Designed miniproteins, single chains, continued (3). Designs and how they scored, part 61

Each design is a single chain, and the fold is of that chain. pLDDT is the mean over its residues in the fold that is shown.

## One batch from the design tools (miniprotein)

Design m10243
Fold by ESMFold2-Fast:
Structure m10243 (fold): chain A 70 residues (1-70)
Amino acid sequence: KKEREALAKAIAAALLVIGAEFLLELGREEEARREAERAVELAEKALASGNPAAKPIAERALARARELLA
């Protein structure tokens, strides 16, 4: 259960990052920021689980979300 939850959170974070990027292209900065912030939270939780399958997805999502929030 915890392993599946970690992978699901990592995938959700990656999808939120994609959504945030598209929202920024549309000039919807407030919605993009909210999606990027949620992506950070989910990616950090996925990394905390220690699931090796989730790690590369979560790390990429976290780095990208932080870049979008800078």
Scores: mean pLDDT 82

Design m10244
Fold by ESMFold2-Fast:
Structure m10244 (fold): chain A 99 residues (1-99)
Amino acid sequence: SQRHFSLGIRLMSKGDLDGAIQHFQQAIDLDPNFSRAWFLLGGAYLRLGDYDSAIQSFQKAIDLDPNFSGAWDGLGRAYDKLGDNDLSQQFRQLSDQLS
């Protein structure tokens, strides 16, 4: 729901990544097509260094909204952290084209 999503954002801003993940997960449980919640779930995992979970969450956001520039940028950032600079640049370029 929007309430869980908003609380997740607030917790993420405080650095409570585990709390943010719980609330984004609750938002997704109520609305599995909530692409923004999938995107922010990916962002929280990226900040935790869980790059595999970040990629899965960003990919879900893109599957729901292929024009979601932020999710493409998130994929690029995750692949950069994994050392795949070519794939990182490709996804960031896609993000820029959709912005």
Scores: mean pLDDT 89

Design m10245
Fold by ESMFold2-Fast:
Structure m10245 (fold): chain A 68 residues (1-68)
Amino acid sequence: GEAEKKALLEKAAKLKAEGEKLVAEGKKLIDEGDATGDIKLLNKGIGTVLRGIGLIVEAELLEEKAKK
């Protein structure tokens, strides 16, 4: 019912916010690694962006499920 939809949307909002935060963090690490030539920092940034994208995708799937 409506309670289940609300719970899915609240979970989706939290995952999306955390995912967006990780994407922003990862982009900063990529920029710093690129500017300094630090391959370890660059790779860490890429991994952080990918983790963030994964959370955003999970959030979008939960939002889609809530519409049904």
Scores: mean pLDDT 88

Design m10246
Fold by ESMFold2-Fast:
Structure m10246 (fold): chain A 88 residues (1-88)
Amino acid sequence: SAANQALRDQVEALFKEALRSIEEDIAKGVQLYNKTLELIAEGPPEEAESLTHQFEEMFMNALMRALSREVEDKAKKIEEEQEKKEME
């Protein structure tokens, strides 16, 4: 139906925004992903299960990459702080 297509378009747009946002702000990305899941829940149950499964895999991969970057950034900051202490 036209209503289902409009909902699907909104879900896809919001999910793409969640994927973009998580690269810069993990908390914002997670919030947008949760809103995506809420919109999916308003649609047909059979389509909701399939879409949730597909989006979960893509989002978890993006989340893992974002978390790995935060860990690396924190490690670099600790290393820079140690180098500054040796130069003082």
Scores: mean pLDDT 80

Design m10247
Fold by ESMFold2-Fast:
Structure m10247 (fold): chain A 60 residues (1-60)
Amino acid sequence: SALEERGRAYLERGAELGRQGNVEGAERMLSMGAIYLLEAGVPAEEVERLAREAVRRGGL
């Protein structure tokens, strides 16, 4: 769905910002990604897993 695609895009943008040292920007993007994925009907457990992987990729 468009919501799921947008949620995943926000998680990737969060990881990118984290790697650049923009911690505040990363946190905002990761939060938006999680919200969009939850609204898209992705299970909370899966959203938490995807967010943790994005945090790890971002070096946060």
Scores: mean pLDDT 89

Design m10248
Fold by ESMFold2-Fast:
Structure m10248 (fold): chain A 57 residues (1-57)
Amino acid sequence: SREIGLAVLKVRFEQAKKLNEDLKGLSPSEGRELLEQSRKQTEEAIAAVKAEIEAKA
């Protein structure tokens, strides 16, 4: 559980950092699309890392 928690926090932190940089210079429409895409990618990355840790255990 601690390993999963740390992996999830790392994913969320890296995605938030990337999103902040990528949002610079975008139009409102482009920003909305990027926010939706980023949310989906973050959820998929979290699911993948949880599955990998559970398979390894």
Scores: mean pLDDT 78

Design m10249
Fold by ESMFold2-Fast:
Structure m10249 (fold): chain A 96 residues (1-96)
Amino acid sequence: SFLEEAIEKIEKEAEELIELALKNKDIETYVEVKALKNKAIRKLEENKDDEEKVKEITKEALKKLEELRKKIEERVERGAKTVFDLMNEAIEKIEK
């Protein structure tokens, strides 16, 4: 079933992002991923008889999930930089 394949793709990507967000304690993005997954699956069920629309909904959902993946990665990088800046400031105060 085309609908089943679409749901499986969205669920797989969403599950990977949920694990990534939780591992990095990104609760905001975790909530966003769950909301996006639920909305996408509902839209797919509402349009289950329209193969073209199922394709469009799936493509849009996967694109938005990829944007959320990038958001998690950017937050992790930003967090690491902030900790590094704080460590350098502390070292400078100890040396003087």
Scores: mean pLDDT 82

Design m10250
Fold by ESMFold2-Fast:
Structure m10250 (fold): chain A 80 residues (1-80)
Amino acid sequence: SDEELYKKIEEEIDKLLKEMEAAVEANDLASLERKLEELQKLMEEAGKKLPWEKVKELMAKVQERLAEIVKKKEEVLAKA
């Protein structure tokens, strides 16, 4: 049950991160902001439903990729 839930959440996170990367490449900041909100909500749900060790692992993976995506967004906004 927890294993299946973890895999489902991880797959949804990977999909959102990929969509956010595409939005940055397309300079579609509105889509990027919507997908970021969806990702934050999904992470909050994961924190409520999964054991801490699985949440910690998931957070580490997301934090690294999300920080890079957010930095690219800020650089685009600063140059626009």
Scores: mean pLDDT 79

Design m10252
Fold by ESMFold2-Fast:
Structure m10252 (fold): chain A 105 residues (1-105)
Amino acid sequence: MERLREEARELLERARELGVEAAALFAEAALAALDGRLDEAARHLAEAFRALGGEATPEQARDAALEMLAGRGVVAPTEEELALALAELAVEMARGLIDAHERAR
């Protein structure tokens, strides 16, 4: 968790520096998830997807994390496992958006 938290903080600072709103929202979602604030994390994920022009709900963001866990063989995740999955998804999305933004320049 600590390594992922550090990465999320670095991505948040980078996203704010570059003005990539969606990446900042994904990084905030990761930090919320790592703090055990799953409802807030799902809300930030949905807001980030909407900033990209999608129509994502907090429920769809949660379902994406559950599908990722199911792919790893986790059928009945704990809140800690779900929090980690949401954080991993959010960090990956933030990183991808920052990388794409820098490549487009």
Scores: mean pLDDT 78

Design m10253
Fold by ESMFold2-Fast:
Structure m10253 (fold): chain A 97 residues (1-97)
Amino acid sequence: MSEEEFEEKVEKYVRELAKLVEQGKYAEAGKFLLNLMKEDPELGEAVLKKLMSSPQGKEVLKKIIDAMSEEDQKEFAELIKKLPDEKLREEVLSMLP
């Protein structure tokens, strides 16, 4: 994948997650994020970094996490713990209950 193609995918998925949250589809947004993290961990990490880079993105991610089932939150935490970016891991894990 080209760097430009990768960045376009990151922006597209961030916009899709924000759109789902604006529509009140928090559970769908959570499942989308979980599937992305499982299928493409590198792309999922980049999407999380983009969300965590702004106050608005952090709010979107927090709403998604808070709407997840206990099982989905646990699975998400396990996926986050596997990320190579230590600072991102700590920041995202701090948003979990």
Scores: mean pLDDT 82

Design m10255
Fold by ESMFold2-Fast:
Structure m10255 (fold): chain A 59 residues (1-59)
Amino acid sequence: SAEDFVNSLLKQGVPIDDILEKALKKFGIPYPMPPWFLSRIHPDSWPQLLINGINKHLS
């Protein structure tokens, strides 16, 4: 699942930008994301927002 994948990379200390690239490529979402998207996301909420976005795209 997207949640398991993202949380696994977070536990390994992978940088946020690398997690974004790997997750979006794995789930077939275009990368890179527009710069306004990355600058708007607060670091503390970013992983859950990514997981929710991937799950919505796959639905």
Scores: mean pLDDT 67

Design m10256
Fold by ESMFold2-Fast:
Structure m10256 (fold): chain A 61 residues (1-61)
Amino acid sequence: GASVSGEAAARAGAAGDAAAASTAGHQNYLFGSPWGKKAAEAGRAGDAAAASEYGRLAYQE
């Protein structure tokens, strides 16, 4: 669910993989998390650090 996708986005972002963070964030957004949407947007923009932070917030919910 949303926690698993949020964790994946956070880990990908922390590893500097913006594309993987974007994909995981998008999946988290599809599960209804607003943080997943922000993570996907940050990942698409190439901001791995922001994608990691938003993914972490999605994971913690």
Scores: mean pLDDT 67

Design m10257
Fold by ESMFold2-Fast:
Structure m10257 (fold): chain A 61 residues (1-61)
Amino acid sequence: EEQERLDKEMEEFAKRINEAYKKGKEETLKLVDEIIERARRDGNDFLLEVAEKIKEYIEKK
């Protein structure tokens, strides 16, 4: 009984965290894509490399 209640609470908590993370991930990726496009337009190779690595890291997670 106690274990069953804890399992349910943990599942609901994990679901909420995962949903918030997915929404944040999508929004963050959009912002990173904007930075990549600006860096490419401005010819800032350093910023482009950094932004691409950040995007790869976020996508892998």
Scores: mean pLDDT 73

Design m10258
Fold by ESMFold2-Fast:
Structure m10258 (fold): chain A 70 residues (1-70)
Amino acid sequence: ALEEALARAKASPTSASLDDVAEYGQRVAELLAGLPREERARTAIRVMNAILNGSKEDAEAVLEALEAEL
């Protein structure tokens, strides 16, 4: 399930703090605001999983790549 995948990602934090994760989540939501709800949810899950499992540098790289594709 989606919530299980998100919980599993949170269970394996590397260097990102919970505050950083909340900030990244908000930035992802803002970037995806123009997409249809289903595409937005699907993309947000993929991006957030990458952010939660990576370093701050990985998170910034993922956000930059997402901006470039939108």
Scores: mean pLDDT 66

Design m10259
Fold by ESMFold2-Fast:
Structure m10259 (fold): chain A 77 residues (1-77)
Amino acid sequence: SLSKDELIQKVKEETQANIAVWEARTREEIEALMKDPSEQKDAEHALKQRLQEVRDIGQEQLDEKIAEIEREFNKSK
């Protein structure tokens, strides 16, 4: 079985991997919108906003998972 620190590290790595996948999909989606040069500036702004949203969601989920792990280990005497 994993220690608390090993389990926290594992969920950090899994969350980073998930964020990378979500970021890649977001870039592909927004890149499709950049095919029109007149839309490029708006698409670049949308990309930055969507990447930040994805990162924020991932961080929130990670923080919740870490808090749950810490609660479980603190309850085990």
Scores: mean pLDDT 82

Design m10260
Fold by ESMFold2-Fast:
Structure m10260 (fold): chain A 59 residues (1-59)
Amino acid sequence: LPSVEELAAALEALGLSRETARRVATLYVEKGGMAAVRELVRLGYSPLEAIELLARAVA
């Protein structure tokens, strides 16, 4: 599993702000992928966009 720092850096590279990337990365590591997807959807991403973004970040 990627660390919070590794995942946050990948999410920032994909266009998320530093603060948002850290929050999403923390949710992924602590509560799993569905919690991270729900946070991205809350921020305005579609469910498919959220899933694709996380898949690219953890690759």
Scores: mean pLDDT 83

Design m10261
Fold by ESMFold2-Fast:
Order: structure tokens, then C-alpha cells, then sequence
Structure m10261 (fold): chain A 62 residues (1-62)
């Protein structure tokens, strides 16, 4: 199963923590991280993957 995580993070440490948490929360999934410059773009990307490809997606804003 694939899971898309759209991430908007202000710094590298926050981004790495988010990636670690997503992997730990979904050990049976192929987690695909998509970086966005802000929350609005992260939400847009998550919706596109959900609607266009039928892939479960979540948004992380840090």
C-alpha cells in the first residue's frame, strides 16, 4: 500500500522528525514524501494524489 505525506516544514530538523513519525506510524506502507513550500500547497498536493490517483494522503505542517 502507498501513502503520500505532503510536508510543509520551516527547517530540516522538523522535516526529519516528521518523516520518522510518518514511517513509524505506517510500517506496512510505502511512504512517499512530497515537500511543499507552504501549508496551502501541501493541502493541494495531498488532494491531487487522493483524487487523481486514489492514493491515501495526509498533510503535515511544521
Amino acid sequence: MKLVVAVAASDEAALEEAKARARAGHPDAEVIFVEAPDAEEAIKLALEYREKYGIPSVVLVL
Scores: mean pLDDT 77

Design m10262
Fold by ESMFold2-Fast:
Structure m10262 (fold): chain A 65 residues (1-65)
Amino acid sequence: SKGEVSRRILLEMSEEAERRNTELIEKMKAEGKSPQEILKKMIDRLVEIADEGQRRLEEALRELE
């Protein structure tokens, strides 16, 4: 169903976001970035992931036509 597809995509996006956030935090800590700089970059990355996820969701739901 449409709901099942949406839920599956959201779970995949959540897992991707968690993995990418962990990698980003570790990288920025290694670079000596401040907590404030890390937070700002995490927010920017979250927006990017959300935009990509929206496109992915729309594409998958279109396949159900």
Scores: mean pLDDT 75

Design m10263
Fold by ESMFold2-Fast:
Structure m10263 (fold): chain A 100 residues (1-100)
Amino acid sequence: EIEELVREALEEARRALEAGDESRAAAILTALELRAIGYELDGDYLAAGYYYKAAGEIYALLGDNELAAKYYKKAAEYFEKAGDEELAAEARAKAEEAAK
């Protein structure tokens, strides 16, 4: 459910950037970050991890590798809190790749 919503938001952000609509991509990014914070405050760490990971992916598309790495690390932290070590390991690997 959350994965489908995140996937749809990422595809919309990618299309916006391909069309040169940076303001729409930024609006999608802001919405994803706010949802991540909302789920974090509710203790839904799995959902928070997915939304932080999506924010990291959009920062990577924007070429902001420092923020991409930061948000992938946040995603890994919340996936670990959710008990999903496989998703946490994937997010850590994305953070390391973005930091190169």
Scores: mean pLDDT 86

Design m10264
Fold by ESMFold2-Fast:
Structure m10264 (fold): chain A 71 residues (1-71)
Amino acid sequence: SLEKAIELLEEAGRALEEGDYEKALELAKEAAELAKGVSKEAEDAAIVGMAEALKGLGKEEEAEKLLEEAR
């Protein structure tokens, strides 16, 4: 549900703040799947969260590719 996607986005944000990039990436991926086709705004937020987590993991090229695919 969209409500669950938003909850997962909040959890991903907390994981990013704590430096737990692996957890943040997993939570943001789940949020993106739940938001897909339901809310473009929530899906875009999840993709940004995934990209920030990937950057934290040193995977900057993967983050950039993901953001380009979201265009």
Scores: mean pLDDT 84

Design m10265
Fold by ESMFold2-Fast:
Structure m10265 (fold): chain A 66 residues (1-66)
Amino acid sequence: MTYRITFHGSAEEFQALYDELKSEPHLEVKQLSDRVLEVTFTGSVEKEIGTILRLIGDPNVSVSPV
């Protein structure tokens, strides 16, 4: 499944999030802008659900399916 992640925090925090997601072998991550990532899950549904729940828990993050 592919998601767009919009980040509302600082540029430093955005870079940290990008680097974290990019390090995950089951994710394909594209930077669309200085505030928006596109993330495609290539692994298990359980890992996808866990990652999405973690991201939704961040007040600086908005997640939408593509």
Scores: mean pLDDT 80

Design m10266
Fold by ESMFold2-Fast:
Structure m10266 (fold): chain A 89 residues (1-89)
Amino acid sequence: NAMELKRLEESLKTAREIGDVLAAVAYALDGRPEEARKLLDKATWLSPQARKELNELIAEAERIRKENPGLTPDQRAALFIRRLLEEKE
């Protein structure tokens, strides 16, 4: 069924795209913002608005790393996720 194959291909593409975004945030939280930006540069499918929003997320991850040098990357990741879930504006 061509519709089922297309849906599977779209799901796999979305999973890879989400994986690249999560990897970029993880690199930034680990103090590797250059690696994070390389992943975004490879994601040519991103709209200008999505790219801006992801660059803002990477900047926030870098800020968390700079403000919390005594935390492990996993602890900084938890703090980043908490800020995303608690952000109210």
Scores: mean pLDDT 71

Design m10267
Fold by ESMFold2-Fast:
Structure m10267 (fold): chain A 66 residues (1-66)
Amino acid sequence: EKEKEELVKLIAGAKYLLEEIKELRKAGAPSIPPEELRERFKKIGEEVSKKNPELVEEAKKLLEKA
């Protein structure tokens, strides 16, 4: 299913984006708008899926638990 594949990519990208968000919080940077975060999730998700297939497998496991 398209939705399942999109969700796996978003979850994989979310792990990397969460690390970046943590660093932004430490630096005291302003909050990023939710719409902009969704855009970044998609782009990072695509890159992570291609470069780190192991993270995609982790995301699939999380999706099955949900």
Scores: mean pLDDT 63

Design m10268
Fold by ESMFold2-Fast:
Order: sequence, then C-alpha cells, then structure tokens
Structure m10268 (fold): chain A 61 residues (1-61)
Amino acid sequence: SPLDEQKSQVVLEIQKKAQQKVAEVKAKNGTVTDEQLQEIAKEVGKELDERLAKLDAEAKS
C-alpha cells in the first residue's frame, strides 16, 4: 500500500540519521561508547515513532 511504502521510506531515513550520528561521534571523539549508542538509539527511535504516528494520522484524514 502507499502507506507501507511511506513507512519504509521513513525507516530508511531514520537508519541514515542513526549512521550519521554515530559517524559524527566517532569523528569528534575517535570512538563511540555503548552509552552513546543507547542515547542515539533512544533519540532516533523517538523520531521514528513520531513520524510513523503522523503517517497513520494523515492516512485517516
């Protein structure tokens, strides 16, 4: 469905953002700790949930 395609695109965008955030931490600090990875996962997970919820709300409009 068009909604499933849009959700797949959001997942890909969030994955790219996560990779960029990890790369930025590595560039700044030389490494990424488990604690930093958990913080990144929490932040991008929240954005993913919010974007998916918005798509579901718009699909019902």
Scores: mean pLDDT 84

Design m10269
Fold by ESMFold2-Fast:
Structure m10269 (fold): chain A 69 residues (1-69)
Amino acid sequence: SQSSSDRIRRIADVVRPINSSLSDQLYDIADQIRNATTSSDIINLSSQGGDLMDNNLSDDQRRQVGDQV
């Protein structure tokens, strides 16, 4: 859970200058993952983070985020 939370926080940091609202939502998901007690909750929250990125970033922006994380 700590590792998954830290990865999403790194993604949120990279996303911040591109889309600050999305970055805030990703930080919220990272905090929820840190507090999650089950693998199912972690998987569901990680999936929500991916969906938010897909809905709010272009293919080029998502590639740039992936390259920096």
Scores: mean pLDDT 83

Design m10270
Fold by ESMFold2-Fast:
Structure m10270 (fold): chain A 96 residues (1-96)
Amino acid sequence: GAEAAREAAEAAREAARAAAAGGAGVGAAAAGVSAAGAYAAALIGERTGEEGKGAREAALAARAAAAGAEAGGSEAGAAAGREAAEAGERAAREGE
């Protein structure tokens, strides 16, 4: 439901903070995109009743942030982004 989408958005924010703390540059930029995407997806899902779709978009954004954090040398950011992606994927399954 909406709660799962909000949890995915919060996980994406935590991934963004972890990436920023682990290193500046590519990882921080990717984390920012992930966080913005997760928030937008959660809000769209809540507004339109497409919570599973919003969660899928959040999971994709989180995976992109994890890849960017890893490329930027932030292992902590990469791990947090993967965890956020898993949360979004679980929320998407509930919405299907």
Scores: mean pLDDT 60

Design m10272
Fold by ESMFold2-Fast:
Structure m10272 (fold): chain A 100 residues (1-100)
Amino acid sequence: MRFRITLTIEGILDKEVGEKIAKRVAEYARELLEEAGAKVIEISYEVDAEKGVVTIVIEFEGDLSREEAEAIAEKVAEFAEEEARKYGFYPKVTVTVEEL
């Protein structure tokens, strides 16, 4: 089955910090997905420091249920929030999971 996770992090008004958070979150997501036996197809991110928004899109495939994919997405969202806090930010994190 193929899935797309979209993570939106709002409140990061620093481009350099936003990029560091995005890269670390992408690395963590890849690790979790590979440990779950999923194949990562693509991870992309965009940082809009003027709006304070970081968007991360993760596409993967594997023998995962929707519930398992959603559980991984929630762990990634929690990691993103914790990572942002290390830089003194308290972001709003939104995550969505789509079956492709």
Scores: mean pLDDT 86

Design m10273
Fold by ESMFold2-Fast:
Structure m10273 (fold): chain A 86 residues (1-86)
Amino acid sequence: DPARLAEELARARELLEEYGIDDPEDRELIERLIRNGGSFPTAEEALAGVLIERALREGKTDVIEEIIKNNLSPEETIRKLSEALK
């Protein structure tokens, strides 16, 4: 559904602005994840996945462990990781 895809891409754009994520590579990856409908079918899930990948590269394993242990929602994951990565 093109309308559904457009809505998720618009939401991803809003989330990127809300959390101050301006890296073009992160933006492109989020759009690809949403378009492909893989493991990250929503904007929130796609952004959460990208932020988890960044946190792992930066060695912030304690935050990742907390997210997994508590089975946090994509929105809560985004909030927690955005603060940890800024």
Scores: mean pLDDT 76

Design m10274
Fold by ESMFold2-Fast:
Structure m10274 (fold): chain A 59 residues (1-59)
Amino acid sequence: SASQEAAIKEAIERHKKAMEALRNAKTREEILRAIGEILRAIGDMFEAALKAGRPMPPL
């Protein structure tokens, strides 16, 4: 559905932003926060994909 497609797109954008945060991280704390956000975004992508009946994005 369109709403599930939007959810997947949002999760992908969050993952992209988290990857950029990791690239710009300068401290151990910033690195850990960025990794946590990457993992959360991956979880959101899986949830949205499963709910939509779509294949899960590659890790």
Scores: mean pLDDT 77

Design m10275
Fold by ESMFold2-Fast:
Structure m10275 (fold): chain A 55 residues (1-55)
Amino acid sequence: DAERRDEAFRELSREWEREARRAREQARRLGGDPQVALQTLDGLLTRRVAELEAE
């Protein structure tokens, strides 16, 4: 149980990190505002925290 659940958590974390890096890299390369990308990420993290609290 714990082992499989750990794998799921790692995969989920990798997916979110990938999305975060992607947004930040695009903002950086296109001359966009990195803070805007971070604000979007904050929104996603806030939602995930709310889901955890609902558990």
Scores: mean pLDDT 67

Design m10276
Fold by ESMFold2-Fast:
Structure m10276 (fold): chain A 62 residues (1-62)
Amino acid sequence: SKKFDELMKRLEELHQKYKNGEISFEEVKEELERIRAESDPKLQAFIDRYLKSLEEIEKKLK
């Protein structure tokens, strides 16, 4: 629970930076990969699904 809450907070911070134009989509992916490397296997699976979802959204917006 606590580790998941910390992950959600980090994802929210990344989303705000991206939304504000402070970070590129490529930088978001790099940071997510870094978070993944530091995470438990269950959180890694969640991050993998999140990354795939973001990549699909990016493809639809182009």
Scores: mean pLDDT 77

Design m10277
Fold by ESMFold2-Fast:
Structure m10277 (fold): chain A 66 residues (1-66)
Amino acid sequence: AEADRLAEEAKKLIEEGADPQKVAEVFSRAAALDPDPERAAHFGAASTYARQGKKEEALKHLDAAL
């Protein structure tokens, strides 16, 4: 699924030390494209934490979404 692909991309970006804003944008796209409101909420939370540079919290919400 599109959202699953974006989630995998976001995880790779975190591992590569990418710009927090770029990671947050990918999570926001995943949230927008996921029709499951609970999964979308977790991707949205991951985006918020990623933007703040809180990668551990972002990954926790990513794991909860999957």
Scores: mean pLDDT 79

Design m10278
Fold by ESMFold2-Fast:
Structure m10278 (fold): chain A 108 residues (1-108)
Amino acid sequence: EEKEKVEAELKGLEAATQRSLAELDRQIDENEKKAIDYLKKATGLSEEEAKAVTMEQINELIEKYKDDPEKVELLKKALSYKQEANFLRDVKRALELIAEYTKKLGEK
């Protein structure tokens, strides 16, 4: 009974982990798209150029445009969404490592 219960719980955790990873991918993509859109609005960059902009470069752009409050607000929104996407990637990586560890516990 106890062994069967543990095996059922491990299978349930694996299924839940796969669903959580898919949801994290969706949220990462949404935050990346929002960051790109706000960067394009603030800077007039193409989508490919905006996609290549780092968080450090966004901070440099905020300082460059400090006397333009509308551009600064758009750049701060872009930075916020890019930070959220990176945080969610870190969460996804942690969840993948937990899943790998859980799988190894099922193997002698």
Scores: mean pLDDT 82

